# Designed miniproteins, single chains, continued (3): the designs that were tried, part 71

Each design is a single chain, and the fold is of that chain. pLDDT is the mean over its residues in the fold that is shown.

## One batch from the design tools (miniprotein)

Design m10608
Fold by ESMFold2-Fast:
Structure m10608 (fold): chain A 85 residues (1-85)
Amino acid sequence: SMEERLKELEEKIAKLPKEHQEELEKLLKELEELAKKNGVPEEELEKLKVELKEAFLDYVTSEDVTVQVGAKLRMIGVFLDVELS
């Protein structure tokens, strides 16, 4: 379920170094501001926040450059999806 997915994400995020937690919070605020500007519905915004959190977690925890690049592209894709809405 989405609730279980969110709980697991929040637990993993809470285990990250504070610097990474602060970076993610900044990205989430930027996403929320962009979504508000483009009239994105709350339900869609919550889904995009989950996708951003998952991509960020992969980006900061992976030692594989290919995974890191893929995760960065996924994060960029979330912001582009909001701009193209």
Scores: mean pLDDT 85

Design m10609
Fold by ESMFold2-Fast:
Structure m10609 (fold): chain A 77 residues (1-77)
Amino acid sequence: SRGDELVERAVEAIKNNDEKKLEEVIKELAEFAKEHGVEAAVEVLKRIQREAGKRGLDIKRVSDFMTRAVNAISKVS
């Protein structure tokens, strides 16, 4: 699913600290919120946070990503 794709791409971008891919995923999460609703986008964010934690990703990188993504999604409505 698109949600599954977004989770995998976000986790990989966070892991590699790839700024270009981080920006792309954040923009796609905002688009996902416009198309499917803010609540659906928040569920994808919860899945990203859970998966990043399971893979032991850097806590500051995950936190920074979550802040940026929440801010982008919040501007949708």
Scores: mean pLDDT 87

Design m10610
Fold by ESMFold2-Fast:
Structure m10610 (fold): chain A 59 residues (1-59)
Amino acid sequence: SAGGRAAAEAARAAAEAATGDGHGHGLSMQLDANVLIREGAAAEVARRSAEAGARAGGV
């Protein structure tokens, strides 16, 4: 649905903002692995927040 797509898009944008603001994390593979793990965690939090917002603001 349109509401579901908007929520998913917001969650994706939030996840990208949380971990995609690249402060030299490409310097080592260990940092890259940590960024990937944190990206997954941030995406999960963003998804839950978007779902809560979608439920509260739904029609």
Scores: mean pLDDT 61

Design m10611
Fold by ESMFold2-Fast:
Structure m10611 (fold): chain A 74 residues (1-74)
Amino acid sequence: ATLTITVKQKTDKASTVQVVYKGSTKDYTINIRAGEKKETETATVQIAEEEYGEIKSAKSLDGGEIESVTLELK
């Protein structure tokens, strides 16, 4: 399955966001480079279908402000 992670940024500057996705058996750490301005950036990760789970944490690594993080599994 493909996990798509979408980050919305509050700031007008590019930021690197670390997202920890909690699967059923393990965690996935994903770094997403958010765009400049109020932009939405996405990352995709291949996971097993049984690893469906939730956001454990999300944080900016470089002081940017995050508006929201959303997940889609296909």
Scores: mean pLDDT 74

Design m10612
Fold by ESMFold2-Fast:
Order: sequence, then structure tokens, then C-alpha cells
Structure m10612 (fold): chain A 101 residues (1-101)
Amino acid sequence: GAELTAALQEAIKAISQLDEESTARVLERVAERAEELGAPKLAEQLRRIAEMVRKGLLDSEQAGLAAAVQIIRAVRNGEISPAQGLELARAAYEEALRLLE
């Protein structure tokens, strides 16, 4: 819903200010949370994005956008609920803020 989109936009904005290693750490944290929610396919995609950032294939903003697309796709295909998608977006935002401090 609108809440998920807004939360993902805030997370992407925070992530875009991080270096590549910090961005990869945020994505790994979100992947761990996705596994806890029973979304192993989403977790695998998020870890692949983290690896691409570490290899310099994606910058932090591109990685944030790619992760948001995967979360939206997971909600759309029923792998996670919209509420769980919102939890992942908020987890990404909170972890990004910790790494900016």
C-alpha cells in the first residue's frame, strides 16, 4: 500500500548516503529478517544485491532501489504480507540510520 511505498522511499534515501560496505550490511540485515519471516527467496535476492554492491557493480542508491523492487515483488507474489514488507522497509531504514551515525 501507500505506507510500504513511503517506507521504502525513506529507506532508499538513507541507504543512498552510505558507503558500499555499509549498504551491503543493511541488505544482509534485511535478508536475515526476511529469512525469519519465512521468505528465503527474497533473502537470497537481497544477499545477491549486497554482493553486487561489494563488487562495485551497484552503487548504494541502485542497491536500495533493487532491494525495494525485490520486497515489492515478494509482497505481490504472496511470499510476504504487506505488513511484513513494511517491517523490512523499516528495518532497512533503522539500520541505515545507525550506520550514518
Scores: mean pLDDT 90

Design m10613
Fold by ESMFold2-Fast:
Structure m10613 (fold): chain A 60 residues (1-60)
Amino acid sequence: SATDILKANEEKVKEAENEAVRLQTTEGLSAEEAREKGIELIAKKVGLSKEEAEKAMREL
């Protein structure tokens, strides 16, 4: 499942989350924009669609 892929790729998930936080501070993103960017980066790094990554993150 997508959730299992996220668990197997915890380091990539952390890298994506850290990158989103950095972009929030450097680019002045809102909390919603930062969340959206984080999900997009996670999806890209682990090979999921944005939709699959978003659902899996809610289920964790």
Scores: mean pLDDT 80

Design m10614
Fold by ESMFold2-Fast:
Structure m10614 (fold): chain A 73 residues (1-73)
Amino acid sequence: MSIEERIELAKKQGLIIEKDGKLIGINDIVPEELWPYIDEFVSTSPLNIEGKKNIIVPESFLKLPIEEQKKII
């Protein structure tokens, strides 16, 4: 499976959200092999990934349905 196919699968699974041409990863479950292709991450704690933005969210955010997470990001 290509990287692009894996990104599309992750988007369908709600592990990656696309907004304004940017890929946003839900860090709690995104495979590390996809991290170089993700522009921003959403997590409950800071990520040590150089050049990537990390959006800190409460645990309650990660427990929301994927459709609700997409509305908030």
Scores: mean pLDDT 72

Design m10615
Fold by ESMFold2-Fast:
Structure m10615 (fold): chain A 100 residues (1-100)
Amino acid sequence: MLRKPHIVVYFEEPAKEGEENTLVSIVSNFHPPEHEVQILKNGEVVEDVKVEPTVLSETGNAFQIVEQKIVPKASDKYESVFTHSSLSEPLVKELDRSVV
């Protein structure tokens, strides 16, 4: 299996405007474990992001969960940005609101 980092971004609960929700970003299938993950709101870095400890498999694949409490607004754009040595440029994944 080719080791390409995968990133997914979703709301923990169905998105309702004005109701608090958790934005979840999961990055998987990367090595080495040293990395950076940022959450962007309308292109600006979100400061109060909860980063869980990085999990390593016995095969050396790393897994990272990042969570942020937010009150979603229809006009807001959320992105997860993953920076890693295996990538020529950071991976950017936009929150897919069409699935909620």
Scores: mean pLDDT 74

Design m10616
Fold by ESMFold2-Fast:
Structure m10616 (fold): chain A 80 residues (1-80)
Amino acid sequence: DRKETIEKNIERVKKLKELFSDNKEAVEYFDKAIEYLQKYLETGDEEYLKKAREYIRKGVDIIIEKYPQEEFFKKLEEAE
């Protein structure tokens, strides 16, 4: 179910936002990603899904750049 997959992705991005809440730049990108995922659920427009993925990537890139990958993956494991 596409809707359930997107809803789970929203939950995962919200958890990333919570885990890295001290990084305001990454939080802003994750907020934009959540906004576009919600717009995709409302409209079915693939352009919103594309934008959401781009913002997720930008937020993750900032986190990986500032944190060792081992620490990043450890925080993700704790969020699951």
Scores: mean pLDDT 79

Design m10617
Fold by ESMFold2-Fast:
Structure m10617 (fold): chain A 54 residues (1-54)
Amino acid sequence: MMDEKVKEYVETAKKNGGSVDLPEDYNLRLRVMDALRKEGYYTDSIGSTTATKR
């Protein structure tokens, strides 16, 4: 279900202790943020370049 590029960002967040820089590509960013929210990470698409687990 998870795209390979989206999976890389989720794995990077897990390796970095719950934080990852979000991609600049709008469509990829939305998919990464959706996947991270399902894993329990806080994301904000408006002005945010990072995602962090709450």
Scores: mean pLDDT 65

Design m10618
Fold by ESMFold2-Fast:
Structure m10618 (fold): chain A 75 residues (1-75)
Amino acid sequence: LTPLSPEQAERDLKAIEELAKKAVESDGSTRARYLTAAYLLIVGLELEGHTDYAERGRKIVDEALKKIDEREAAK
């Protein structure tokens, strides 16, 4: 197994941040696609043993889900 480098893990974490932000700013199928992409990156980080980065990614998505809930409640 070729482990993900720390530099690649950092890039994936930044991608998760961007995807989560875009998910909050969108809705419908577009939101679902951004959330799915973020979850896939988190799973990849966990499978490669970057559990700290995976945990940070989950916290980012959790915060995005809170913002989504706030926006949906306002509709």
Scores: mean pLDDT 80

Design m10619
Fold by ESMFold2-Fast:
Structure m10619 (fold): chain A 73 residues (1-73)
Amino acid sequence: SEEEARRTAEAVIEAAKAAGIDPQTVLDILKGKKPVSPETAAKIGEILASVGVSTADQEKVERIARELERLLA
């Protein structure tokens, strides 16, 4: 649901902060706005996995990116 996607996006923000990564940087990478090193890509993958999101689930990743954009606006 959209409510679940929003709660997951909030959890991504908290996980990013705990990892010392700016949540806006996570959003920019997920939207393809920023080139990403393999090290940063792995770290983003760890953050998503920690909140139960697989990077292979393209539709879910796109939904989370939309909710992150709304929360960070």
Scores: mean pLDDT 80

Design m10620
Fold by ESMFold2-Fast:
Structure m10620 (fold): chain A 96 residues (1-96)
Amino acid sequence: MVHTGYAGTTVHDAARQAARDGTPMTILVTPSLSTPSGLQDIRDAGRLMGRRRPLGITIELWSSVSQDSFDRARQIADDIQQQEGLPAITMTINRD
């Protein structure tokens, strides 16, 4: 399920819903969601999903995402994977 922070659904709420439904979670990282708090929500969602395995996470990035925001999202994904037992995280950039 794809959610953005400004759509009235937080990344954490999306993770809780996906865990209840038993479905994989997809996070759309927009420029606004690339703030430190938005990236922290991705980290928290990853930990929540990992405890309710086997759900996976896909982070979908917009082509307008800055290099700095991309690097931070990648670092959070790597940190979650390094925790061992957390869900596999796929990152995609939605650009032509």
Scores: mean pLDDT 57

Design m10621
Fold by ESMFold2-Fast:
Structure m10621 (fold): chain A 68 residues (1-68)
Amino acid sequence: KALELLDEILRLDEEARAAKAQGDFDKARELRLKGLEIGQELAKITQRSPEAEQAVQARADEAEAARA
């Protein structure tokens, strides 16, 4: 569940960046708002589970390395 929410946030972030680069600020704003809502749910999960927090961090580090 936590990794699924993180993957969704990363997907929305990429789509928002693409929309902003194309000048579609309305779409970028909508995608960012969706990402914030999912981020709040992810934060609640990771606050209650150190294992979920570590798994989310590992996945985030992997995604960042792949983009570099």
Scores: mean pLDDT 76

Design m10622
Fold by ESMFold2-Fast:
Order: structure tokens, then sequence, then C-alpha cells
Structure m10622 (fold): chain A 80 residues (1-80)
């Protein structure tokens, strides 16, 4: 599993990436959007597993994962 420092940096980058794509959603084809949703789902699942393996996960990482999950839900709504 990555270190807390690396996991925090990765979580921030994925939140920023998801926010950027949500702003540019009109530029994505349905195929591109479906691929992005699939990628973000896989990363959210990995983050959940990495946090679940920690006895005391840092709250900032928990909060960023929650934000990423909400952004993923918005991307999924656009796909439907």
Amino acid sequence: APSDELLLEMARLFVEEAERWLKEIDKLTPEQLAWLVHQFREWVELFRRWLASRPNPPQEIVDLLGRLEKLLAELEKALA
C-alpha cells in the first residue's frame, strides 16, 4: 500500500482531474466519458481498500475520497 503522503497526493490529483473533466464534460464523447467513469471507479475502489487497511486513516484522505466519490457520481449521471 502507498504511504499516507503518497496516498494524500494521489487523492488530491484525482479530485482535481475529476473536477476538470466534469467542467469539460460537453467535450467528451459517450465512449470517452464511459472510459473515464470506469477508471475513476477502479481508483475509488483502490483508495477504499488502502484506507480500510489502515487502523487510523488520515481524515484529509477520507474527506478527499468522499469528494472523489461525489464527483464520480456526477460523471455517472452525465453518462445516463
Scores: mean pLDDT 84

Design m10623
Fold by ESMFold2-Fast:
Structure m10623 (fold): chain A 55 residues (1-55)
Amino acid sequence: SEEELQLKLEIAELMLQLSPETLREVVELEQKENLSDEELLELLKKRLAVDPNRL
């Protein structure tokens, strides 16, 4: 669906803004906890807000 595509694109855009170190942590957590796209998006927003090494 269009909404699902928009969610995936937002996730990808936020991932590109994270530092490589923070991105690795997020990817590892996603794999371990099997996060939904909505949960992953919320995690990315929180991590981006506090990432001191943000690109």
Scores: mean pLDDT 77

Design m10624
Fold by ESMFold2-Fast:
Structure m10624 (fold): chain A 68 residues (1-68)
Amino acid sequence: SLADEAKARMDEILARFRAGEISLEEAKEEMERILREAAQAGASPAELDEIVAHLIAVAQEMEALERA
């Protein structure tokens, strides 16, 4: 599904952030791009809700890692 693809791409961004390969700002920009691409591809409201929930969780994890 579009939701599963978007969530997998966001998990990859989190992995790259943990590896020090991208900044928090770059990671947030890439996650926003993934959300926009899913919406443009015709993701349903339910799929968009799943993607947004996952984006919030991933952003929260990255911000926690920045504070550690």
Scores: mean pLDDT 87

Design m10625
Fold by ESMFold2-Fast:
Structure m10625 (fold): chain A 75 residues (1-75)
Amino acid sequence: SAARRRADELVARVEAGVERALATLRREGTLTPEMEKRMRALIPHAVFDSIDVLLARGRLSPAEAEEMRAWVRER
């Protein structure tokens, strides 16, 4: 479905953003194993927050947002 494809794209963008942030911290010598674990653990929350923002901005219907959240949760 279009909603599932959009959810996959959103997950990929969030994961890419986290990897860029981790790469920056690693280059700066400030990355700890605890920071990396915490940042990776926040990926699902960041995805859900992004869905909520898109819904609030009228970029998603409530039904599309629900399908996207369910798809992300069931992975």
Scores: mean pLDDT 86

Design m10626
Fold by ESMFold2-Fast:
Structure m10626 (fold): chain A 87 residues (1-87)
Amino acid sequence: MKEEAEKLYEEGVKLFEEGRYEEAIKKFKESIKLDPNNAKAWQNLGEAYFKMGRYEEAIEYYEKALKLDPNNYRARINLSAARLILK
């Protein structure tokens, strides 16, 4: 349900803000499984992987966010940053 996906996303955001990145990732993945069109969930999943130094995975999830919302400036700048780190 859309409401369940949103709840999982909000729980993930709270965990992310607390620096609990692995737990946040689990919540974002659960949210995306229910609502795969939530570009912000894909963006925050990428951010969590980026915070953990897992740049290849961060890039993949930022690209998903941008495919859903090409005007997501935050996802675009973070994708560029992750790609520069891997060069």
Scores: mean pLDDT 86

Design m10627
Fold by ESMFold2-Fast:
Structure m10627 (fold): chain A 61 residues (1-61)
Amino acid sequence: SEELVEKLLEEVRKKAEENPNDLGLLLDEIVRAFQELKRNNASKEQKEYFGKELDKILQSL
């Protein structure tokens, strides 16, 4: 769902902000988010949106 995508993006943002020097924790959160999208049968469009917004988050670091 759109709500799930936004929730996962917010968790990644929060992890990045709280642990700015821990790239391992950030990577683990990103991997977990993709696993949740897969488990919830997220559409191609939802996965593409997630990836696009994730790129923006990573560029802001």
Scores: mean pLDDT 81

Design m10628
Fold by ESMFold2-Fast:
Structure m10628 (fold): chain A 63 residues (1-63)
Amino acid sequence: SSMEEEKERLLERAKKTLEELLKKGKISQNEADEVLKKIEELLKQGKIEEAERLVVRTVVDYD
């Protein structure tokens, strides 16, 4: 897939991860919003690997 498709897939995974953490009470809405904003900013800059590491870090910190 293209770089744009990779960005979209990662963003969807990030959203699903945050939704599950919110549903389980593992993360607050404000924290989830801040994480998602940072991921979106990294993806806009083409920093896919950094965005992916942030998703992993969020799972480690909150799950």
Scores: mean pLDDT 86

Design m10629
Fold by ESMFold2-Fast:
Structure m10629 (fold): chain A 58 residues (1-58)
Amino acid sequence: MSLEEQIEILENETLRLYLAGKLSPEEASEVFHEVLEKLKKGEISLEEALEKLREAAK
C-alpha cells in the first residue's frame, strides 16, 4: 500500500468519526495532523494511526 493510499484511508476514518459526532472539528484536525506526521515519518503504522484516531474518538 502506498503512502498516498494510507493517507486516504486515514482521512476517510477521520471524516467518518467526525460525521458520527465522535470528534469535534478541532479534535479531528488535531489528532489527524498528529498521526499523519508520525505516519509520514515512519514512526507508526497505518494500523497504529487508526488506533490512535479511534482512541481519541472513544
Scores: mean pLDDT 83

Design m10630
Fold by ESMFold2-Fast:
Structure m10630 (fold): chain A 62 residues (1-62)
Amino acid sequence: AEIDRLKERLLEKYKDNPEAVKTIEDLAEQAKAYEPTDPVKAANLAVAGALRAIGIALDKEL
C-alpha cells in the first residue's frame, strides 16, 4: 500500500520524463517483491530506490 502510493505520486510528478518513469516502476516492483516476506525492508528499499531514481532523473551530474 505505501509502496504503491509512493510509486503513483512519483509517476504523476515525472510523467514527462520517461527515464524517471521506468526507473520508478522498476524499483517499486523490486521493493514490492519483498513486501510479503519483509514489509519493512520493502518500504526502506522503495524509499531509497525512489530517491536515487529522482536524483538521476531530475538533476544528473552537470
Scores: mean pLDDT 68

Design m10631
Fold by ESMFold2-Fast:
Structure m10631 (fold): chain A 70 residues (1-70)
Amino acid sequence: SMREKAEEYYRLGKEYLKEGNYEKAKEYFEKAISLDPSYASAWAGLAYAYAGLGNWEEAQRYAELADRLG
């Protein structure tokens, strides 16, 4: 299902976050969100990836969106 695939992309994003590969983490969280825009955890992951890249403005925006979603 689309949700199962979004969860798979989210897991891959988290693994890249753990490795400090923020660019790949961002890519996979964006893929998860493209399949499920209501996936709060994926938006939170995207916020952490942007923070890791030094993009604090986008990190704040996505963290706020994740909080609003769940």
Scores: mean pLDDT 90

Design m10632
Fold by ESMFold2-Fast:
Formats: sequence, structure tokens, C-alpha cells
Structure m10632 (fold): chain A 80 residues (1-80)
Amino acid sequence: STEEELRRELDRVEARVKEAIAKNDPAGLQQAILEIQSLIDRAVKARREGKISSSIANELIDRALTLAEKAVDYLRKLEE
């Protein structure tokens, strides 16, 4: 299902952010931020097309935004 696919993608991106932070990898963080942006766009589209409910889309988008904030904050610390 679209919900299951989006949840799996979010889990993968969360793992990538965790790895990039552990490795102090700015390129990995930049890539993760792009993947988060793509995931948000896909969740918004899925909501508009009726493939997932608004509550599920909002949950996934909120989680993705929180992850993006964490990635951006850490990237800023690495770039000083």
C-alpha cells in the first residue's frame, strides 16, 4: 500500500540521518534532506489523490519535518 511504502521510506531516511550524524557526514545529511523533501512531496500527492487519509499524511509529514529539522540543525553545526 502507499502508506506502507511511505512508512518504509521514512524509516530508511531516519536510518540515513542517524548514520550521517554518527559519521559527521555533511554530504550524507544534504542527501537525506533531499530525500525527506521528496517524501513530503509524495505524501502530499498521495493525500490529494485519496491514496492515504489526511491523518496518516499529516503524521508522516510531521515526522518528516521533525527529521529534516534535526538533519538541518546538525548540518549547520558541521558547516559552522
Scores: mean pLDDT 88

Design m10633
Fold by ESMFold2-Fast:
Structure m10633 (fold): chain A 62 residues (1-62)
Amino acid sequence: GKKLAEAVKDVKSDLDDQVSLKKGDKVLILEEVNGYFWLVENLKTGKKGIVPKEYLKLLKEF
């Protein structure tokens, strides 16, 4: 199923394939890239990119 998560801290992106997040931003997890990173969509900005798993808290799976 699809997973909804929330950023636990502010994340600045310095790379084209990464997404910037503010603490509390909701993201949709699209796929697992590897053991450390998820590909997500920031639901506030519509931007997609990779983010470290440790910066996200899972909220719901559906």
Scores: mean pLDDT 77

Design m10635
Fold by ESMFold2-Fast:
Structure m10635 (fold): chain A 81 residues (1-81)
Amino acid sequence: LEEELKELEEEFKRAREAAEEATKKELEELEKKLKEAKEKGDEEEVKKIEREKEIVKEELEALYAMIESIKKLILENIKKK
């Protein structure tokens, strides 16, 4: 039981780390596009990219909430025996 919980926690930790790494790469690409748009004076593109950055951050938070919900469901099932 304790060993199963530790293994699940490690899997969830790896899932969070993978999600964070993917989000970081997306944000880095968006930052590059944002700089190019600002240099070109394309205000519409700047607004679009800033909106995309917010969506990416919201998606990461939603993913964290989903992982936490799944973890709670698994813990409840384990406690139920």
Scores: mean pLDDT 79

Design m10636
Fold by ESMFold2-Fast:
Structure m10636 (fold): chain A 94 residues (1-94)
Amino acid sequence: PESHPALLAGAVMRAIEKYIPDAKKYRLTIELEERIPGVDATEVEAEAWEFDGAYIGRLIGPAEGAVRVYPDGSALIEADGRLARGRVVKVEEI
């Protein structure tokens, strides 16, 4: 069930919009657990809601997808049907 974070993102986003309608734009730097040739860390931009260090939102840019960051700093990125896991090392509001 936890293997489909993108499916849950839409439902959670709709629930959150009733209480926090304004998502903010963030740049997230994520160290990936899975080895990607030539990429040690991934920078993604997302329009997301923040709760006590947790983030949920949609990727901004050429790739369509979703991002979820847990309060412990662990992260899931879904882009174009691919799922990556990692740890957030930097968050910037843009």
Scores: mean pLDDT 67

Design m10637
Fold by ESMFold2-Fast:
Structure m10637 (fold): chain A 80 residues (1-80)
Amino acid sequence: SIRDEANRVELRFTEEFQRRLTELLEEGVVSEDQAGEAARRLGERLTEILQQLAAGELTPEQAEERAMERIDEIVEELRE
């Protein structure tokens, strides 16, 4: 079902996001405030992707790929 597919994408996104954010915090690359703002922005991107998945605009595999790309984009911005 679309709900099961959305849950899978959200779980993989959350696992990868938490891993990357923890690394940035432990390395001292970002402050907790910057991490919080990044989390908010990533949540917005995830919501957009899940809406596109629900609308049939993305396959589950494409949604997962897009979610991972959004994490990479925000992590790259934080490293600037």
Scores: mean pLDDT 82

Design m10638
Fold by ESMFold2-Fast:
Structure m10638 (fold): chain A 69 residues (1-69)
Amino acid sequence: METHEEAILATAVMMRALADAVAYQLGEISLEEARKRIEEDLDWAKGRLSPETYEEVRKKAEELLKKVE
């Protein structure tokens, strides 16, 4: 399962995704900027997380964006 380091990285990526989604919803950034930031963070994480953890994080990030448009 996840190492302690993997859990920290997954949490960090999710917190960033949440912050970006909220910033978009509050009108601080564009939807395109929010998507770009989340995609960059996911790309960075892809090489550092297990495939199963990466898929979970990716799904949650996509759900956040869909919820805020």
Scores: mean pLDDT 78

Design m10639
Fold by ESMFold2-Fast:
Structure m10639 (fold): chain A 90 residues (1-90)
Amino acid sequence: SKEEALAEAERKIDELFEKETDPVKFVQGALKAVDEALERMDLSPSQKARFSAAAALEGVGLLLEMERGLSTPEDVRKAIRDILERAAAA
């Protein structure tokens, strides 16, 4: 179900937030969790591609800001959660 996929992705991202100190690895892991969740949702190929692209764009943008001290891993977690919630509602 969409709700199960969302909850599992949130759990994986929360675990990454607690255990992964490398910002690049954190963002890569979060994006992987998004793609795995999108595959478990009942979405069209075009919907999956758009949500995956949105997550990648946000994740990379926030990673570049983190290099300059302008964002945090919490900002990534929030942005990814918002995208996953939109995907679950689609």
Scores: mean pLDDT 84

Design m10640
Fold by ESMFold2-Fast:
Structure m10640 (fold): chain A 100 residues (1-100)
Amino acid sequence: MEREELLELMERFRELMEEYMELSGKSREEVIEELAERLSERLGISKETALEIIEAALNEDLEKLDELAKKVGKSPKELLETLVLIAAELLSMAIMKKWA
């Protein structure tokens, strides 16, 4: 039950990231950097740790995600929900800027 929910959140994160890349014209590397900066700021963690979390989510590495979640005092679900939220906010900002 929990595993399926985490995989669905990882898929949603990838979909939002791909949509943001297409609308913004930014590279995968630029989008990952923006996500890492925002995740680092929101959770009060290093950019290095934020990049590891993003990489684990993109690679569907549930074991690494669980390890990183424990390190930052969050559940894997909370980390993935935060990534989805950040990706959705970036996509929303890109849509508003393009249609303004």
Scores: mean pLDDT 84

Design m10641
Fold by ESMFold2-Fast:
Structure m10641 (fold): chain A 58 residues (1-58)
Amino acid sequence: MEEKLREKARELAERLGLSEETAEEIYKQVLKTVSGTSLSDEDILTGLELALRQKVRE
């Protein structure tokens, strides 16, 4: 999961014009949030996309 999540974070960040460093920070936050939960890969990826989009607005 971590590798796939990191890779997806980089792809989404690049599409949104965010830095690789910002992508790394956001994916780590998402991993912390889902640690110890039984969320699906799809739910985790959706959360990641929402977090990155929120970062663009801020």
Scores: mean pLDDT 74

Design m10642
Fold by ESMFold2-Fast:
Structure m10642 (fold): chain A 63 residues (1-63)
Amino acid sequence: AAAVLAERWHLLSPEERQTLGTLLENGLDYAATAAALGISRATVSRHVRRILRKLGLASVAEL
């Protein structure tokens, strides 16, 4: 997972990178990530789905 993240980080938009970085810092806690970024949990979930698609991962558990 870490190797895929490092290799494909450049495929993410600045907003997606910020969302993913914050999500990882908060141990995949969507609520804490949403609060830290000032966005809704639904927006975090939407960003995560796009990130996973770009990274070729099936779920957040693979991060």
Scores: mean pLDDT 78

Design m10643
Fold by ESMFold2-Fast:
Structure m10643 (fold): chain A 96 residues (1-96)
Amino acid sequence: KEEENKKNLEESIELMNKIASEVEARVEIELAKKYVEEARKYLEEGDIEKAKELIEKAEEHVKRAKEAAKKASEEAEKEAKEMEEEVKKAKEEIEK
């Protein structure tokens, strides 16, 4: 029946939206991680200005990851918060 098919489609769309948010959160976490790794490399090379620029980019990606994670899962929110702490630690290392 039409009503049953519509409900099943709406439930499928909701599930797909949650999956899309999960993927977005994970992509943003991986980008933040990459920027942290590059920032640490530039810090070791003595390029403090470039390291700070890359950490600022990592902070922006963490912010996006946290927003996407809120629509995805508790696990994604936990991973985004852990990445936020990693970015904070890297920022402190660069500022010292």
Scores: mean pLDDT 85

Design m10644
Fold by ESMFold2-Fast:
Parts: structure tokens; C-alpha cells; sequence
Structure m10644 (fold): chain A 64 residues (1-64)
């Protein structure tokens, strides 16, 4: 969906800027629209890893 892709790209932008919490929110919204988006699952894993939440990071990487 175009909306899911826009949210994914917005999440990537925040991830690149170091705003991991905002990146996570955008990726979660993207996944509500497109739950099969493997890239969004990987990016959620990366964002949680950057926050030091390795358990959540592993969970989301496994969904990718």
C-alpha cells in the first residue's frame, strides 16, 4: 500500500537521524497496514537494537 510505503520511508528517515522511538512508531504503523513487509520487520529490529532492547530486536529480526 502507498500509505505503508510512506510510513516505512518516514521511519527510515527518523532511524537515520537517530530518533529511534519515532522510527519504531512509523514502522509499527506501516506494519498495521502491511504486516508482510519484511523490510519493516528488519528495521524494527535495528531500531530496538539501537535502543539496547536486544530481546525485541531478536523477535523482530526473526519475523523478517
Amino acid sequence: KQEAEALLNLGKWYLNKGDYETAIKNYQEALKLDPDNKEAWRNLGEAYEKLGDYEKAKEYYEKA
Scores: mean pLDDT 83

